Designed miniproteins, single chains, continued (2). Designs and how they scored, part 30

Each design is a single chain, and the fold is of that chain. pLDDT is the mean over its residues in the fold that is shown.

## One batch from the design tools (miniprotein)

Design m5017
Fold by ESMFold2-Fast:
Structure m5017 (fold): chain A 97 residues (1-97)
Amino acid sequence: MEKVEKEAEKGMEALKKADEEVKELADEIAETGSLESLPEEKREKLLELLKKQAEGAQNAEDREALVKQVKEIGKILGVELSDEAAEIIVERAQKEG
């Protein structure tokens, strides 16, 4: 059971880093006025993260869909999350939001 909690903690840390990166990229876009000013690799990662967040937002009432989105975002960040770890992340995010 401790292994799942550590996995969820690692996933949350990766999501916090992604949130910080998204904020930094959003600030950079706001300053330059263009998404095209970003390196292509960062632009692709940002667009993929935004797509997954948008899909999650559309299914916010569906906990199962949120768990799936967290797992997919985790894969983009290089973190493999179990369903149980993703559920813990969703629960904590709902409490902090």
Scores: mean pLDDT 65

Design m5018
Fold by ESMFold2-Fast:
Structure m5018 (fold): chain A 92 residues (1-92)
Amino acid sequence: MEFSELEAAVIALYEETGGVLTPEQIEERLGVSAEELKKKGLIIGQSKGQYALSPELAIYDIYETILLTPEQRAALRADIAAKAKAYLAKHK
């Protein structure tokens, strides 16, 4: 499984926030609007103006836990972290 730099940055922010994304955090940390990420299918609306990962992105957690070896999980985690960092470096 491979993620784009933007997808990795959204996953990393979601993990950092403990599973809650606000429009303000998305704009401040990623430099894009919550509506843009929603249109790209990366996040879904929750109650009270909050967002969660789309089911398609959220499946990475199930995939990592059930299907990957410890070495493959470490590689996936490292890839997500590297791509998130690359996105932030281009969009700061």
Scores: mean pLDDT 75

Design m5019
Fold by ESMFold2-Fast:
Structure m5019 (fold): chain A 83 residues (1-83)
Amino acid sequence: LAEELEELSRRMKEKAEAGDAEGAREAGEELIRLAEERREEIVEYLMRELGLDRKEAEEAVEQALERARQEVEKAVAKAKELA
């Protein structure tokens, strides 16, 4: 999962730097979709590795997803500026 999320993040950045707004959005949306589909796995990971309770882990995932959505919009905006 982490490797897959990193690959999608890298693809989004590469597309944005190339001025490909559509490609950047597609990669970013796929990253968010994968994270939402694997949300429970991420929550369990945070509880196990960081000692968070379930509520804290769920809030951390919600905050991370919101930041990811903002990063997608920034990448798309950057690509449009370069195009």
Scores: mean pLDDT 81

Design m5020
Fold by ESMFold2-Fast:
Structure m5020 (fold): chain A 78 residues (1-78)
Amino acid sequence: SEAVELAEKGEFEEALKKAEELFKKGDEVTAARAVGEIIRRDPRNEGALKLAEKLVEESKDEEAIKIAKNALTFSEMA
């Protein structure tokens, strides 16, 4: 996924933009993976944390919710 690859390269603003597009299209697992990668590298990234919270609240995909919850827990402990 382009969003995950951008996050891995440290291009967090573009990665977040692509993750938001994926979430809007219903690709919630890929959006969660991209957000998780941003948070792993930048645990205080406000945009990524907001999207992770939105995934937990609004997603119906158990895998996406799990990834987003794990990312939020990592941020809280970092």
Scores: mean pLDDT 87

Design m5021
Fold by ESMFold2-Fast:
Parts: C-alpha cells; structure tokens; sequence
Structure m5021 (fold): chain A 56 residues (1-56)
C-alpha cells in the first residue's frame, strides 16, 4: 500500500541519519550528539512498529 511505501521511505531516510549521527558521536563524544542519536533511534523504532502494525 502507499502508506507502507511512505513509511519504508521514511525508515530508510531516518536509518541513514542514524548512521551519520552515530559516526558523529564516535568522533565528538559530545552528549548533545548522543541525545540526537537517541532521539533518532526512538523515532526509527516508532516507524518500525507502525510498519509491523500495517503488515498485520
């Protein structure tokens, strides 16, 4: 469905952001970068949960 396609696209985009933020945090060690990474991971988990709901 279109909703599944849109959520998959958002999941891929957010996954790329997670990798970039994780890389940044490894380099900086900055707690603010860790907070951004944690927030991105939370959003990604929410999108994955929504995708699982729609496939049920």
Amino acid sequence: SKEIEELLKETMELGAQEVALATRYVVTGDPSDKAKLDETQKRLDELVAKLKELKA
Scores: mean pLDDT 83

Design m5022
Fold by ESMFold2-Fast:
Structure m5022 (fold): chain A 86 residues (1-86)
Amino acid sequence: SLREEAERLREEAERAYEEGDYETAAKLYSQAFMLLAQDDSSAFGELAELLRRLAEAYEALGKHEAARQLRDMADTLEAQDRALRA
């Protein structure tokens, strides 16, 4: 399923990040996000989590502005997730 593939990609991204391969981590987190975004069962909160992980990888790569934009997007998705459940 899209969710299972996204989870596998996230786990691979986490390993790459821990090994200091931030470029590979960013690519894998991006792929996981794209797959999860296509899954109707995914919540905005789950998508926000992947964006925060992606932002951490960009921060490690020195892409500070891109990381800030990703964190802002994650904050917006988390706010939307809370609003839909309120």
Scores: mean pLDDT 84

Design m5023
Fold by ESMFold2-Fast:
Structure m5023 (fold): chain A 86 residues (1-86)
Amino acid sequence: KDEEKIEKFEKGLKEQLEKQLKKHSPLTPAQKAMYYILLGEFEKAKEYVDEETFERAKEIYEKLKKYLEENKLEVAEEYEELLKEE
């Protein structure tokens, strides 16, 4: 299922970002907002940035989702084949 592949990679990305947030140096408010947007926590993201910055970051997130549906899925399949060598 294409949707399962996209969700699996998105979930992996979110897990890595959460892990980095917990153990790495203090992030700037803009970086925190970007990570919350990637996690789908839009209300939390708004606490760290102004409305203009939030709208811009949200547009980037929406473009990334479109890219995953149109092109990233093919790249994801290539990565699965690459990982199978081990």
Scores: mean pLDDT 58

Design m5024
Fold by ESMFold2-Fast:
Structure m5024 (fold): chain A 92 residues (1-92)
Amino acid sequence: SMEREEVERLIKEAHKAALAGDFEKAKELLEEAIKKAKEPELKAEALAALGRFYYAQGNLEEALEAFKKALELLPDNEELREAVKTLEEALK
């Protein structure tokens, strides 16, 4: 779908920005991806991308919040459950 293509493009551009060290732009692009995503699966993908972004920066509390929001949309997603479990253990 056009929505999926746009959201995936924003996530990809955010990843490129982060690799270039432009973390402010990366975060803005990820937040735009979340806003543009209307379908639960696509919004969860964007939220998981934001979670990975925060995790890479060492922002574990923000990473956990993003992954929990993604898991609320996809409660049976094992990868998201594992991400939440791993971060909850790390924050004890």
Scores: mean pLDDT 90

Design m5025
Fold by ESMFold2-Fast:
Structure m5025 (fold): chain A 56 residues (1-56)
Amino acid sequence: MKLLAVMKKDVEGNVKIEKGDKVLIVEELDSTTYLVEKDGVKSLVKASNIELAGPA
């Protein structure tokens, strides 16, 4: 199941993700880490840095 999330903080990684950006949750790796996708690029983010927005 794919979920949308909103970033609560700026994150540096494979792609620049800013606070307020909408990202697609691709995979939940564990309770602290999600694999997300923005603009076709996947990045790992901490669960504390995202807010679930609902189904994609």
Scores: mean pLDDT 75

Design m5026
Fold by ESMFold2-Fast:
Structure m5026 (fold): chain A 103 residues (1-103)
Amino acid sequence: MDAEFEEIMSTLDEELQAIAREIAALARTLDGAEQARVLNDVLMISTIKDKEDQLRALQALLLRLQGRYEEALALITELVEEHPDNEFLRAMRDDVEAALARA
């Protein structure tokens, strides 16, 4: 996981790298299945062409990992409304909604 996160970070600008490092640090506290899911989420986010949308998606993931589900849901919902055909962003929103319902 850590080596794969470092490889992804090498392709991001400095601001995205900072958020990705925080995500990696939180992911280390999770079980192997959740770590793999976080890595996949970061990989999918890295394919977003717009840098502001990429930053907002990483921020939503970070907020979810911090247990700040209401803030994560607000941010990811805006991204889904802007990109309704992006199935990955919808999946992230559904994950945050499910986490909030369990909290």
Scores: mean pLDDT 78

Design m5027
Fold by ESMFold2-Fast:
Structure m5027 (fold): chain A 70 residues (1-70)
Amino acid sequence: MAEAMARLEEAYEIIKRTVDEMRAKGFSEETINQLLRDMGTSVEQLLRGAGREDLIPVARAKIEAIRAEV
């Protein structure tokens, strides 16, 4: 359990850093939002494959928090 949560937190930090770097480079918010949707889908697929569907709402909330900081 703790390992899966640690990996999810690491993924969140990578996504947030990637979004911050893309904004700094002048990418459009539309491009950033598309990337966040694609990353969210990938994280959800990984969590379903790992039998950790209980973490999907947590992952969605973290990604939406990054998007809402726009």
Scores: mean pLDDT 75

Design m5028
Fold by ESMFold2-Fast:
Structure m5028 (fold): chain A 71 residues (1-71)
Amino acid sequence: SGEEQALQRNESVKASHVAAAIPPILESLEELGKVSEKQKKALLEAQKKLEENPDMPIGEALKLLSEAIEK
């Protein structure tokens, strides 16, 4: 849950934590009515890559997410 994830922030934030944030981001973008199918696909691809690489450095995970949002 979100509370459990927040409690573990004192440990290094992992790529799996970034992956878990993608669905809420997609929902927010859809509410704004500005998300494209290409952008949705990019965010889902980013989530898949982060789930496949849960120990990815947080800097790389955030860059991947940022690049997906910029689509």
Scores: mean pLDDT 70

Design m5029
Fold by ESMFold2-Fast:
Structure m5029 (fold): chain A 98 residues (1-98)
Amino acid sequence: MREEEEKRAKELQEKLIKRVIELLREQGLEEEAEKIEELVKEKKFEEAGRLINEALRRLARENPEAFVEFVARLISEIEGMPLEEARAQVRAELAAEE
């Protein structure tokens, strides 16, 4: 990929991370959200992604419907996929993890 396209991919990833941080705070995972926010400020996106994955797995176990709704909305916004289809996809993936 060209340098400009790579920068856009990183900007998109940063926006996704910020939205995940907001979700984690709403679900009471404030310590995880705070650590991820600190890593994002330091431009450590790889480490932030790992912590996000851990926190999202925890959220999926404690509140699977909130997890599905949030991830489906992100997919719908980013890929232009209908929200109902995005929800079905996320539910199928979550079921496969069990």
Scores: mean pLDDT 73

Design m5030
Fold by ESMFold2-Fast:
Structure m5030 (fold): chain A 89 residues (1-89)
Amino acid sequence: MKEAEERERNNKLGEAFSLLVKGLFTKDVELMRKGIELYAEVEGIEVDMSASDEEIRKKAEELLRKLVREWFTRGIDAAIKRSEELKKK
């Protein structure tokens, strides 16, 4: 059942996003590591977790920037499309 797997994947991505945001905002490298690990697991990305705290911070910032940009763009597009569909009713 692909629907259940997709829901679980989306929930994990949301958790990863939350951890990355909190880690970067609070400068908590452990939260950044948890966010990167969860994101890497879901996306099948290889990440060197033995990296320095500074490298982990840079990786967290990079992933968050890419994720926010992509989701923000898709979110705006989806909102516009949804708005147009509502006007048809």
Scores: mean pLDDT 72

Design m5031
Fold by ESMFold2-Fast:
Structure m5031 (fold): chain A 101 residues (1-101)
Amino acid sequence: SLSDILKEIEDVKAGKKPLNDRILAVLAAQLLRSVAGITDEKLLRGLAKYGNISDEEFLAFLGLKSLPEEYYPFEGILKALGVNSKEELRAKILALWERGK
């Protein structure tokens, strides 16, 4: 649920839980949209698939009404964002999270 996602984000922020693929995907989508201005919905749906997040939870978290049927595979997401690995994606997203405050 949306409340579960929000609690998981707070637990990661507090160091109680490692940054897993699910929370990385959610944070990436939010921060790429809000901080980096990235609105590519195929990229956003690709993140949901990578994080194994239901469309309903992902849409609720981002405040979106729909996502396209087409999406980028994870490797395509990395290329679109100019990063070469999951570790680089993680570092980029953590930097955006810190810069947002």
Scores: mean pLDDT 80

Design m5032
Fold by ESMFold2-Fast:
Structure m5032 (fold): chain A 85 residues (1-85)
Amino acid sequence: DLEREKKKVELKMLAEFGEETGDEELKKAAEEGVRALEAGDEEKFRQASLKTQQAGLDFYKTATPEQLELLKKKEKEAEEQVKAL
């Protein structure tokens, strides 16, 4: 399923971003999302997506310019991976 693979790329990017910035909550939520997506667990995927969204909102309140540049770079790399699918 192409849509599932696209979502998986997006979540893996967020997990890597969380790892690189030290955002453990974002990393764990994104990794939970990948596992739920691979297992076909729609409810766990929904919950992980909400946690990832909340972590993202909290991140934007404290983000440095350097962290925002890193996020933009990671988003572009994920977009290119999705385009290759």
Scores: mean pLDDT 80

Design m5033
Fold by ESMFold2-Fast:
Structure m5033 (fold): chain A 86 residues (1-86)
Amino acid sequence: GPAPSYAALAEELRALLEEAERVGAESPALTAEQMREQAELAARLAEAMARAGVSLEEVRAFADALGDNADMREAVDRIVAWLEAR
């Protein structure tokens, strides 16, 4: 069937990236620009994960191995590169 899992995975990843940004920021709410960036990053990550056939748990394990000070965009770029190299 069609890949409805991509949309669902993108929404789940967006929620995780939004929560991470919210926790890292002084503001409890994201700006409209930050929300758009999170949506774009979540979509890129979901597509890369689907192509690589990996679970969200595997991506979380890899993300936990990245430096704590990497910004969200750099973290997603590194995760996508890792998934593409797999």
Scores: mean pLDDT 63

Design m5034
Fold by ESMFold2-Fast:
Structure m5034 (fold): chain A 57 residues (1-57)
Amino acid sequence: PLPADVGARNTAIAKEAAKIVKELEAMTPEQRKEKFGREIDVDDPAEVSEFAAEKIK
């Protein structure tokens, strides 16, 4: 694996996490469950980052 590929993926995860936070802030808890299949704790950055990684796999 190339180090640049790992760095690019980590950057993409961070960007997706930021987008997800913005989307979650715009949604009600019910809409979050509908879209994501479960409630995401926006106060937990690790949870958001994991979800972002799953979205961009």
Scores: mean pLDDT 68

Design m5035
Fold by ESMFold2-Fast:
Structure m5035 (fold): chain A 102 residues (1-102)
Amino acid sequence: MEKYRELYEKAKELLKDPNKTFDEILDELVRKIYELEGKPYLPEPSDVAILEATFLVLVAAEDLGNEELVQYAREKLKEIRPDMTDEELDNAIEQVKKLIEE
């Protein structure tokens, strides 16, 4: 979907800014998700929006060769979804990559 490509490009842009923290990158991506879905930004973002933003940061960080940020994003995904196995998480990452390519 063009939505995921646009979010991926935004994640890469944000990751290239050395002054932005991981939390600031996630907040800006969550805001972009709400904008693209035509929804008002709420003070407490949904777990789904945080999850989507974290997957996009992980994929963008991997493509930029930022291994430290890839591991940090992966740890955050496990905190959001402690019910997921490593295999299920890896499969979800591959699905996000496919959505970016569409």
Scores: mean pLDDT 77

Design m5036
Fold by ESMFold2-Fast:
Structure m5036 (fold): chain A 81 residues (1-81)
Amino acid sequence: DAAEIGRRATRILQERAGEELRELERALEGVNDPAAVERQIEQLLQAILARTPDPADRAILQQYLALRREQDEKARALEEE
């Protein structure tokens, strides 16, 4: 479920914003702060979502953003163990 949404969102992002993703990766190449990296990725995802005209793709991207928050909370809980 969660993994499937992630894969679908990744495919949509590659098709609609592959260049922007690669530019972000290049910009983040010198950044070794996971929190800063995640923040910039989320900002790019929201910008792409805002300009995506396809309702189906938009729905998947919205689900992916919500799912990322839950995954982040789960990862944090697992680190406590």
Scores: mean pLDDT 74

Design m5037
Fold by ESMFold2-Fast:
Structure m5037 (fold): chain A 81 residues (1-81)
Amino acid sequence: MEKSLEVISKSLGESFEASEEEILKELEELIKNGSPEVQELARKALEYMELFKKTKDYKYGVSALLYLALAKTLAKREQEK
């Protein structure tokens, strides 16, 4: 049972590696062009992504994506002002 779960986690990790460069570029843009609040959210997303890479715990990956989405939403709202 655990071996099957490890295989799924490994496949998700490989998919994340393919998307990692794109996610990092998006975070870099948010940090460069974002407000201080956007920068804080982007930094948290980066920290959770590093934790996911180290632990391979899916919960950290979900948290990283959540903070990335929040940073993007806030940045878009600021542009509409």
Scores: mean pLDDT 72

Design m5038
Fold by ESMFold2-Fast:
Structure m5038 (fold): chain A 100 residues (1-100)
Amino acid sequence: SSQLAQVWGRMFANVQTGMSLLPADAQQQVRGVMSQIDDLVDQVVSSTDPQRRSQLIQDIVNRVNQVVSILRQHVPPSHQQTMDRIVQQMQSDQQQLQSL
């Protein structure tokens, strides 16, 4: 559905924005997890098995939670307020994904 696409798009946009506020070493950690998410998304798109798709979506959610952890752990103090807002939006988006 168009709503699912919008929620996923917003989630990934928030990850990119949050990552841009991190030191270079932490950005590399986020890129590593995002690469894993990209592989999982490709597997979701190519899979016709509903049970496999559900498992892949759960793994994507777990990887998004890893990204949130990296963002919170490595954000500079000068960007903490902005990062708190981004993380709050990501948590809201994650709840919407689970309800769809």
Scores: mean pLDDT 82

Design m5039
Fold by ESMFold2-Fast:
Structure m5039 (fold): chain A 92 residues (1-92)
Amino acid sequence: MQEILEEIGDILAKTLKPETLQEIQDKYVADYREAIANEDYEKALDIVYEALKEMIKASVPKEKQEEYLKKLEEIYEKAREELEKIKKKEEE
Protein backbone atom coordinates (compact mmCIF):
# COMPACT_ATOMS: atom_id res chain seq x y z
CA MET A 1 0.00 0.00 0.00
CA GLN A 2 2.75 2.51 0.90
CA GLU A 3 4.57 1.21 -2.21
CA ILE A 4 1.64 2.31 -4.42
CA LEU A 5 1.61 5.77 -2.81
CA GLU A 6 5.37 6.03 -3.44
CA GLU A 7 4.81 5.05 -7.11
CA ILE A 8 2.22 7.84 -7.49
CA GLY A 9 4.57 10.32 -5.81
CA ASP A 10 7.46 9.27 -8.05
CA ILE A 11 5.52 9.60 -11.33
CA LEU A 12 4.15 13.01 -10.27
CA ALA A 13 7.65 14.21 -9.28
CA LYS A 14 8.87 13.24 -12.78
CA THR A 15 5.90 14.53 -14.83
CA LEU A 16 4.12 17.31 -12.90
CA LYS A 17 5.28 20.85 -13.79
CA PRO A 18 5.64 23.34 -10.87
CA GLU A 19 3.13 25.76 -12.46
CA THR A 20 0.54 22.98 -12.85
CA LEU A 21 1.07 21.96 -9.21
CA GLN A 22 0.52 25.59 -8.09
CA GLU A 23 -2.66 25.91 -10.20
CA ILE A 24 -4.15 22.73 -8.70
CA GLN A 25 -3.12 23.73 -5.14
CA ASP A 26 -4.74 27.18 -5.57
CA LYS A 27 -7.98 25.48 -6.71
CA TYR A 28 -8.22 23.19 -3.63
CA VAL A 29 -6.41 24.99 -0.76
CA ALA A 30 -9.40 27.05 0.48
CA ASP A 31 -11.76 24.03 0.64
CA TYR A 32 -9.06 21.92 2.31
CA ARG A 33 -8.45 24.57 5.00
CA GLU A 34 -12.21 24.87 5.63
CA ALA A 35 -12.54 21.08 6.03
CA ILE A 36 -9.62 20.96 8.51
CA ALA A 37 -11.02 23.97 10.46
CA ASN A 38 -14.39 22.15 10.72
CA GLU A 39 -12.61 18.89 11.74
CA ASP A 40 -14.18 17.23 8.68
CA TYR A 41 -11.30 14.85 8.00
CA GLU A 42 -13.34 12.80 5.52
CA LYS A 43 -13.95 15.90 3.38
CA ALA A 44 -10.26 16.87 3.72
CA LEU A 45 -9.31 13.39 2.44
CA ASP A 46 -11.81 13.75 -0.46
CA ILE A 47 -10.21 17.10 -1.43
CA VAL A 48 -6.69 15.58 -1.41
CA TYR A 49 -7.97 12.67 -3.55
CA GLU A 50 -9.52 15.05 -6.13
CA ALA A 51 -6.34 17.19 -6.23
CA LEU A 52 -4.11 14.13 -6.81
CA LYS A 53 -6.54 12.85 -9.47
CA GLU A 54 -6.26 16.19 -11.32
CA MET A 55 -2.45 16.09 -11.03
CA ILE A 56 -2.39 12.62 -12.62
CA LYS A 57 -4.77 13.68 -15.43
CA ALA A 58 -2.74 16.86 -16.11
CA SER A 59 0.76 15.34 -16.08
CA VAL A 60 0.88 11.53 -16.47
CA PRO A 61 0.92 10.16 -20.08
CA LYS A 62 -2.64 9.16 -21.14
CA GLU A 63 -1.66 5.50 -21.63
CA LYS A 64 -0.67 5.28 -17.92
CA GLN A 65 -3.38 7.54 -16.42
CA GLU A 66 -5.90 4.68 -15.94
CA GLU A 67 -3.31 2.59 -14.03
CA TYR A 68 -2.32 5.43 -11.67
CA LEU A 69 -5.92 6.59 -11.15
CA LYS A 70 -6.85 3.03 -10.13
CA LYS A 71 -3.92 2.90 -7.68
CA LEU A 72 -4.95 6.28 -6.21
CA GLU A 73 -8.57 5.08 -5.81
CA GLU A 74 -7.41 1.94 -3.92
CA ILE A 75 -5.34 4.05 -1.47
CA TYR A 76 -8.22 6.52 -1.03
CA GLU A 77 -10.74 3.75 -0.22
CA LYS A 78 -8.40 2.25 2.40
CA ALA A 79 -7.81 5.68 3.98
CA ARG A 80 -11.60 6.21 4.20
CA GLU A 81 -11.99 2.80 5.91
CA GLU A 82 -9.31 3.69 8.49
CA LEU A 83 -11.05 7.01 9.28
CA GLU A 84 -14.35 5.15 9.87
CA LYS A 85 -12.60 2.77 12.30
CA ILE A 86 -11.16 5.74 14.24
CA LYS A 87 -14.62 7.37 14.49
CA LYS A 88 -16.18 4.16 15.84
CA LYS A 89 -13.47 3.94 18.53
CA GLU A 90 -14.25 7.51 19.70
CA GLU A 91 -18.00 6.72 20.02
CA GLU A 92 -17.23 3.99 22.59
Scores: mean pLDDT 78

Design m5040
Fold by ESMFold2-Fast:
Structure m5040 (fold): chain A 71 residues (1-71)
Amino acid sequence: SDAARLAELRELAASLSVEEALKIILDAIESEEVSEEEQFRALAASGRLYEENNPEAIKKLEEKAEELEKK
C-alpha cells in the first residue's frame, strides 16, 4: 500500500547519514538511467537532507536542479 511504502521511505531516510544521503542524490542525478530502487533511495535521501536542514547539502541539490533546468 502507499502508506506502507511511505513508512518504508521514512525508515530508510532516518537510517542515512547526511553524507550518505548527499552521495545517493548526486549519484542518481548524474546517472543516465536510474533503477526503481535507486529512485526510491534518492527520494529517501532527499527527505533526510531537508530534515537535517544542512545548508551545504541543500546548496548542492539546488546547483544540480539549476543545471538540469538549463537542459
Scores: mean pLDDT 69

Design m5041
Fold by ESMFold2-Fast:
Structure m5041 (fold): chain A 63 residues (1-63)
Amino acid sequence: MAEELEKEALEYAKKLGVDEDSARLLVRSMFARDPAPAMETLRKALDQMALNQKSIKEMREKL
């Protein structure tokens, strides 16, 4: 189960343009805190990571 969820989360991260190493570290960290995190929780965390990275870069360029 965990291995399958990790693969699915990494595929989702790849579609978002998130770096695989960063995405894997995040997913592994979440599994360390909760051995059965819901896929929706993983996707939410990855969405936030992608959004934050984009926002930070854009804000730094405009500021």
Scores: mean pLDDT 73

Design m5042
Fold by ESMFold2-Fast:
Structure m5042 (fold): chain A 100 residues (1-100)
Amino acid sequence: MRVRLSEPLAAELRTVDPSITPDTVLSLEELRELLHRYLARTEYLDAEGRRAFDTGLGKFVRQADGRWVNAETGEPLATILSKHLFPRLSNSTVERLLNG
């Protein structure tokens, strides 16, 4: 299966791969690689020692179970990302992309 990105998600991933546009179509393997490269580049330890990253989509922190959640709302990153992928992926598929 191949997916297209929303403009906000394409803008974030362009920081890792400048060739990304809203018209770019990615396989799930290509999307996984880009997400992992994005996290590796943007991840830091916050004041509480949690793994975190900041994006135009919000600040996210890694939970003890390995899931990423929005620091303000507690909404899972997978739920937010699914809204920025076309066609929409299930939250479980996005969780697998984020965690390997």
Scores: mean pLDDT 81

Design m5043
Fold by ESMFold2-Fast:
Structure m5043 (fold): chain A 69 residues (1-69)
Amino acid sequence: SMEMLEEAAKKARELGEEYGLSEEVIEKVVRLALEGRLDHAGALLAVEGGSEAAQRFGEYVKELEKKYG
């Protein structure tokens, strides 16, 4: 659902800020999440913010899938 993707995008922004990503990169991750490209959003978080940022995002997405599935 779009509501799930909005929550995922919000989490992507929060993690991007926490892990010190530039605003330009954060906006790209947020856009990927809003487009439903959650695997690509996670991959960009991994490349720019490290594996822990991507893991935390992936765990959050799994919880959202349980909530909205």
Scores: mean pLDDT 89

Design m5044
Fold by ESMFold2-Fast:
Structure m5044 (fold): chain A 82 residues (1-82)
Amino acid sequence: MTVEEIAGKVFNYLTAQGLNPDKENIINAVKGWNDAQLKALEEAIKAHPDDVELLTKLPGVGNKKAEAEVKALREKAAKAPR
């Protein structure tokens, strides 16, 4: 899997969660990752799409702005009827 392919998946995932990520920041963050690390990230996203802890560890969102976005997502999830 290429860095651009996984960066695109991370970008789409974060956009679906209501975040506004920068694709270049995601590419730069995962550029040094090997195939095993990229595959582990993809599997984690698939298994736990609403995992707020995973969201804080994702490339390009592991900062104070990401914490605010994750808080908003938690509030949205708490209000959603199941």
Scores: mean pLDDT 60

Design m5045
Fold by ESMFold2-Fast:
Structure m5045 (fold): chain A 91 residues (1-91)
Amino acid sequence: GRAEALRLIAEAERAFREGVESGDVDGGLARALALLDRARAVADPALQREIDLAKRVLEGLAAVIKAGKPTAENRARAEEIRRLAEELEAE
């Protein structure tokens, strides 16, 4: 039950990480989502909600990684965040 679900979640995290590290983000995401679906089948309702959230987080992370070069808008936002961080560190 729960112990098996937690093991599958750990395997999903590894599958996603290995996919990202190898440059196969889509393959890593697909393997991670399949493992999370298997985890969900043996999980209690509270853990099922956590798995559903984890799936959405991984899909979002994969989309950001796959976007590659940031758009002009994303680059401008990154520059603004950098400037604010520099101001906070000045004295």
Scores: mean pLDDT 74

Design m5046
Fold by ESMFold2-Fast:
Structure m5046 (fold): chain A 118 residues (1-118)
Amino acid sequence: MAELMERAASGMLSFVELQMRTALREAGRDEALEIFEEVLEERRPEIEERIRVAARRVEREKLSPEEITRLAYDLFKRIVDELLAELRRRVSPEDYALLEQAANEALKQIEDHIKENS
């Protein structure tokens, strides 16, 4: 069950990261892409620790798969919000708009997938 939490949270994050990275790369925004990778590297230890803490809670409390999915999504959404807030401070408004659009489209796909599998 802890593995389900780690897979869900990490999978959602990897998907959003890929969408944001792809949007910047396809738009030729090399400087913004470099800043994006720096922000991800800076935040990765905190993100990994938060996922570990959530996974330990899942194991301790014997949460159901439905409760795990909700917890993973809530954690994921909070991480994405914090990532976007940091990026907004470091990239241009145009680059931020691309990142926010890619993140929102990825969030919608994840929400639709959860609804279909709930």
Scores: mean pLDDT 85

Design m5047
Fold by ESMFold2-Fast:
Structure m5047 (fold): chain A 84 residues (1-84)
Amino acid sequence: MKVSEAEFERDVRISMAEMQRSVLQLALQQAQRRGDQELAALSQQGVALADQIIAALRAGDEARYRELLAQLRQTVRQSQALSA
């Protein structure tokens, strides 16, 4: 039961992280086409963080997952500040 519950939650979180990574990759491509170097750098950082989040989830490292998620949220805040 415990293993089955943890496995299900992990698979859901991995799927969500994979979707977020795809969105960030599209944002990176768009920024590159626009010549927006600052937005491209932030989007590239976001993709790298998403890859690390997926790796942490696959390893079952809850502490690392939470740390990386906080870093990704900070990157998103920086992107929003540039848009304000």
Scores: mean pLDDT 79

Design m5048
Fold by ESMFold2-Fast:
Structure m5048 (fold): chain A 71 residues (1-71)
Amino acid sequence: SPEHELLRSLANQISLSTDPEKVKQLVDEGLASLSPDLAIALLQHVLDHAIDQGDDETAAYVRGKLEELRR
């Protein structure tokens, strides 16, 4: 589906980005454009990648967004 293609595109762009501001912009784009279930899937994917890379700033940002969406 177009939303799944968008999720894959955003996830790929985030994994290749070294710019924290660009990562946050891509996360925010996903949150604005994806259904809640796919937005959560994107956030979980980005969180896992951020933890793997030791990117504490991105991990903290994404955790905040996940808490907001679950409550």
Scores: mean pLDDT 84

Design m5049
Fold by ESMFold2-Fast:
Structure m5049 (fold): chain A 73 residues (1-73)
Amino acid sequence: EPSDEELRDAYRLIGEKIGAEEEVVELVIRAVLEDKPLSEEEFEKVKEFVAKVYAYGEANPEEVEALLAEVEA
């Protein structure tokens, strides 16, 4: 089972791959792993992050699989 630290590293690597700002990656990590309530503005930033991850995954399915394997190693 992935630890919280492994999940944080996974989100940071994904954020780097999609060109997301570190502050947005940090918001996603806190929302998902720490159950942090989001403001309306923060929620919009997280939605944009998720949309970019989805688009990246559709365009680069092999890279997403490689990234997941790297995080689990």
Scores: mean pLDDT 72

Design m5050
Fold by ESMFold2-Fast:
Structure m5050 (fold): chain A 99 residues (1-99)
Amino acid sequence: NRALEQLELARKYLEEAREYLKKGDLEKALEAIRKAVAYLTVAEALLKREYTDEQIEQIYNDVLKVLTDTTVELTEEQVQEIIDRLESSLDELEKELNK
């Protein structure tokens, strides 16, 4: 299931974000969050229709570019809240995909 594979990648980057946040590296934590959000977006898209590998890669790259081009100053507490919300979203989507 391609959607589940994208969710596994999102979880991987979410865990990397937690590790960077624990080390106080907010810049790398945000980079990992952007990748997690991009993979989550691809997984959600795959629930609506089937995509080719090229289309999946294009969606990932487009989302990642938008997130990377967005400059925002966040506190460590705000970054933690984003991570917690993303984990909840991933858990809900994974339950939907396993039905």
Scores: mean pLDDT 80

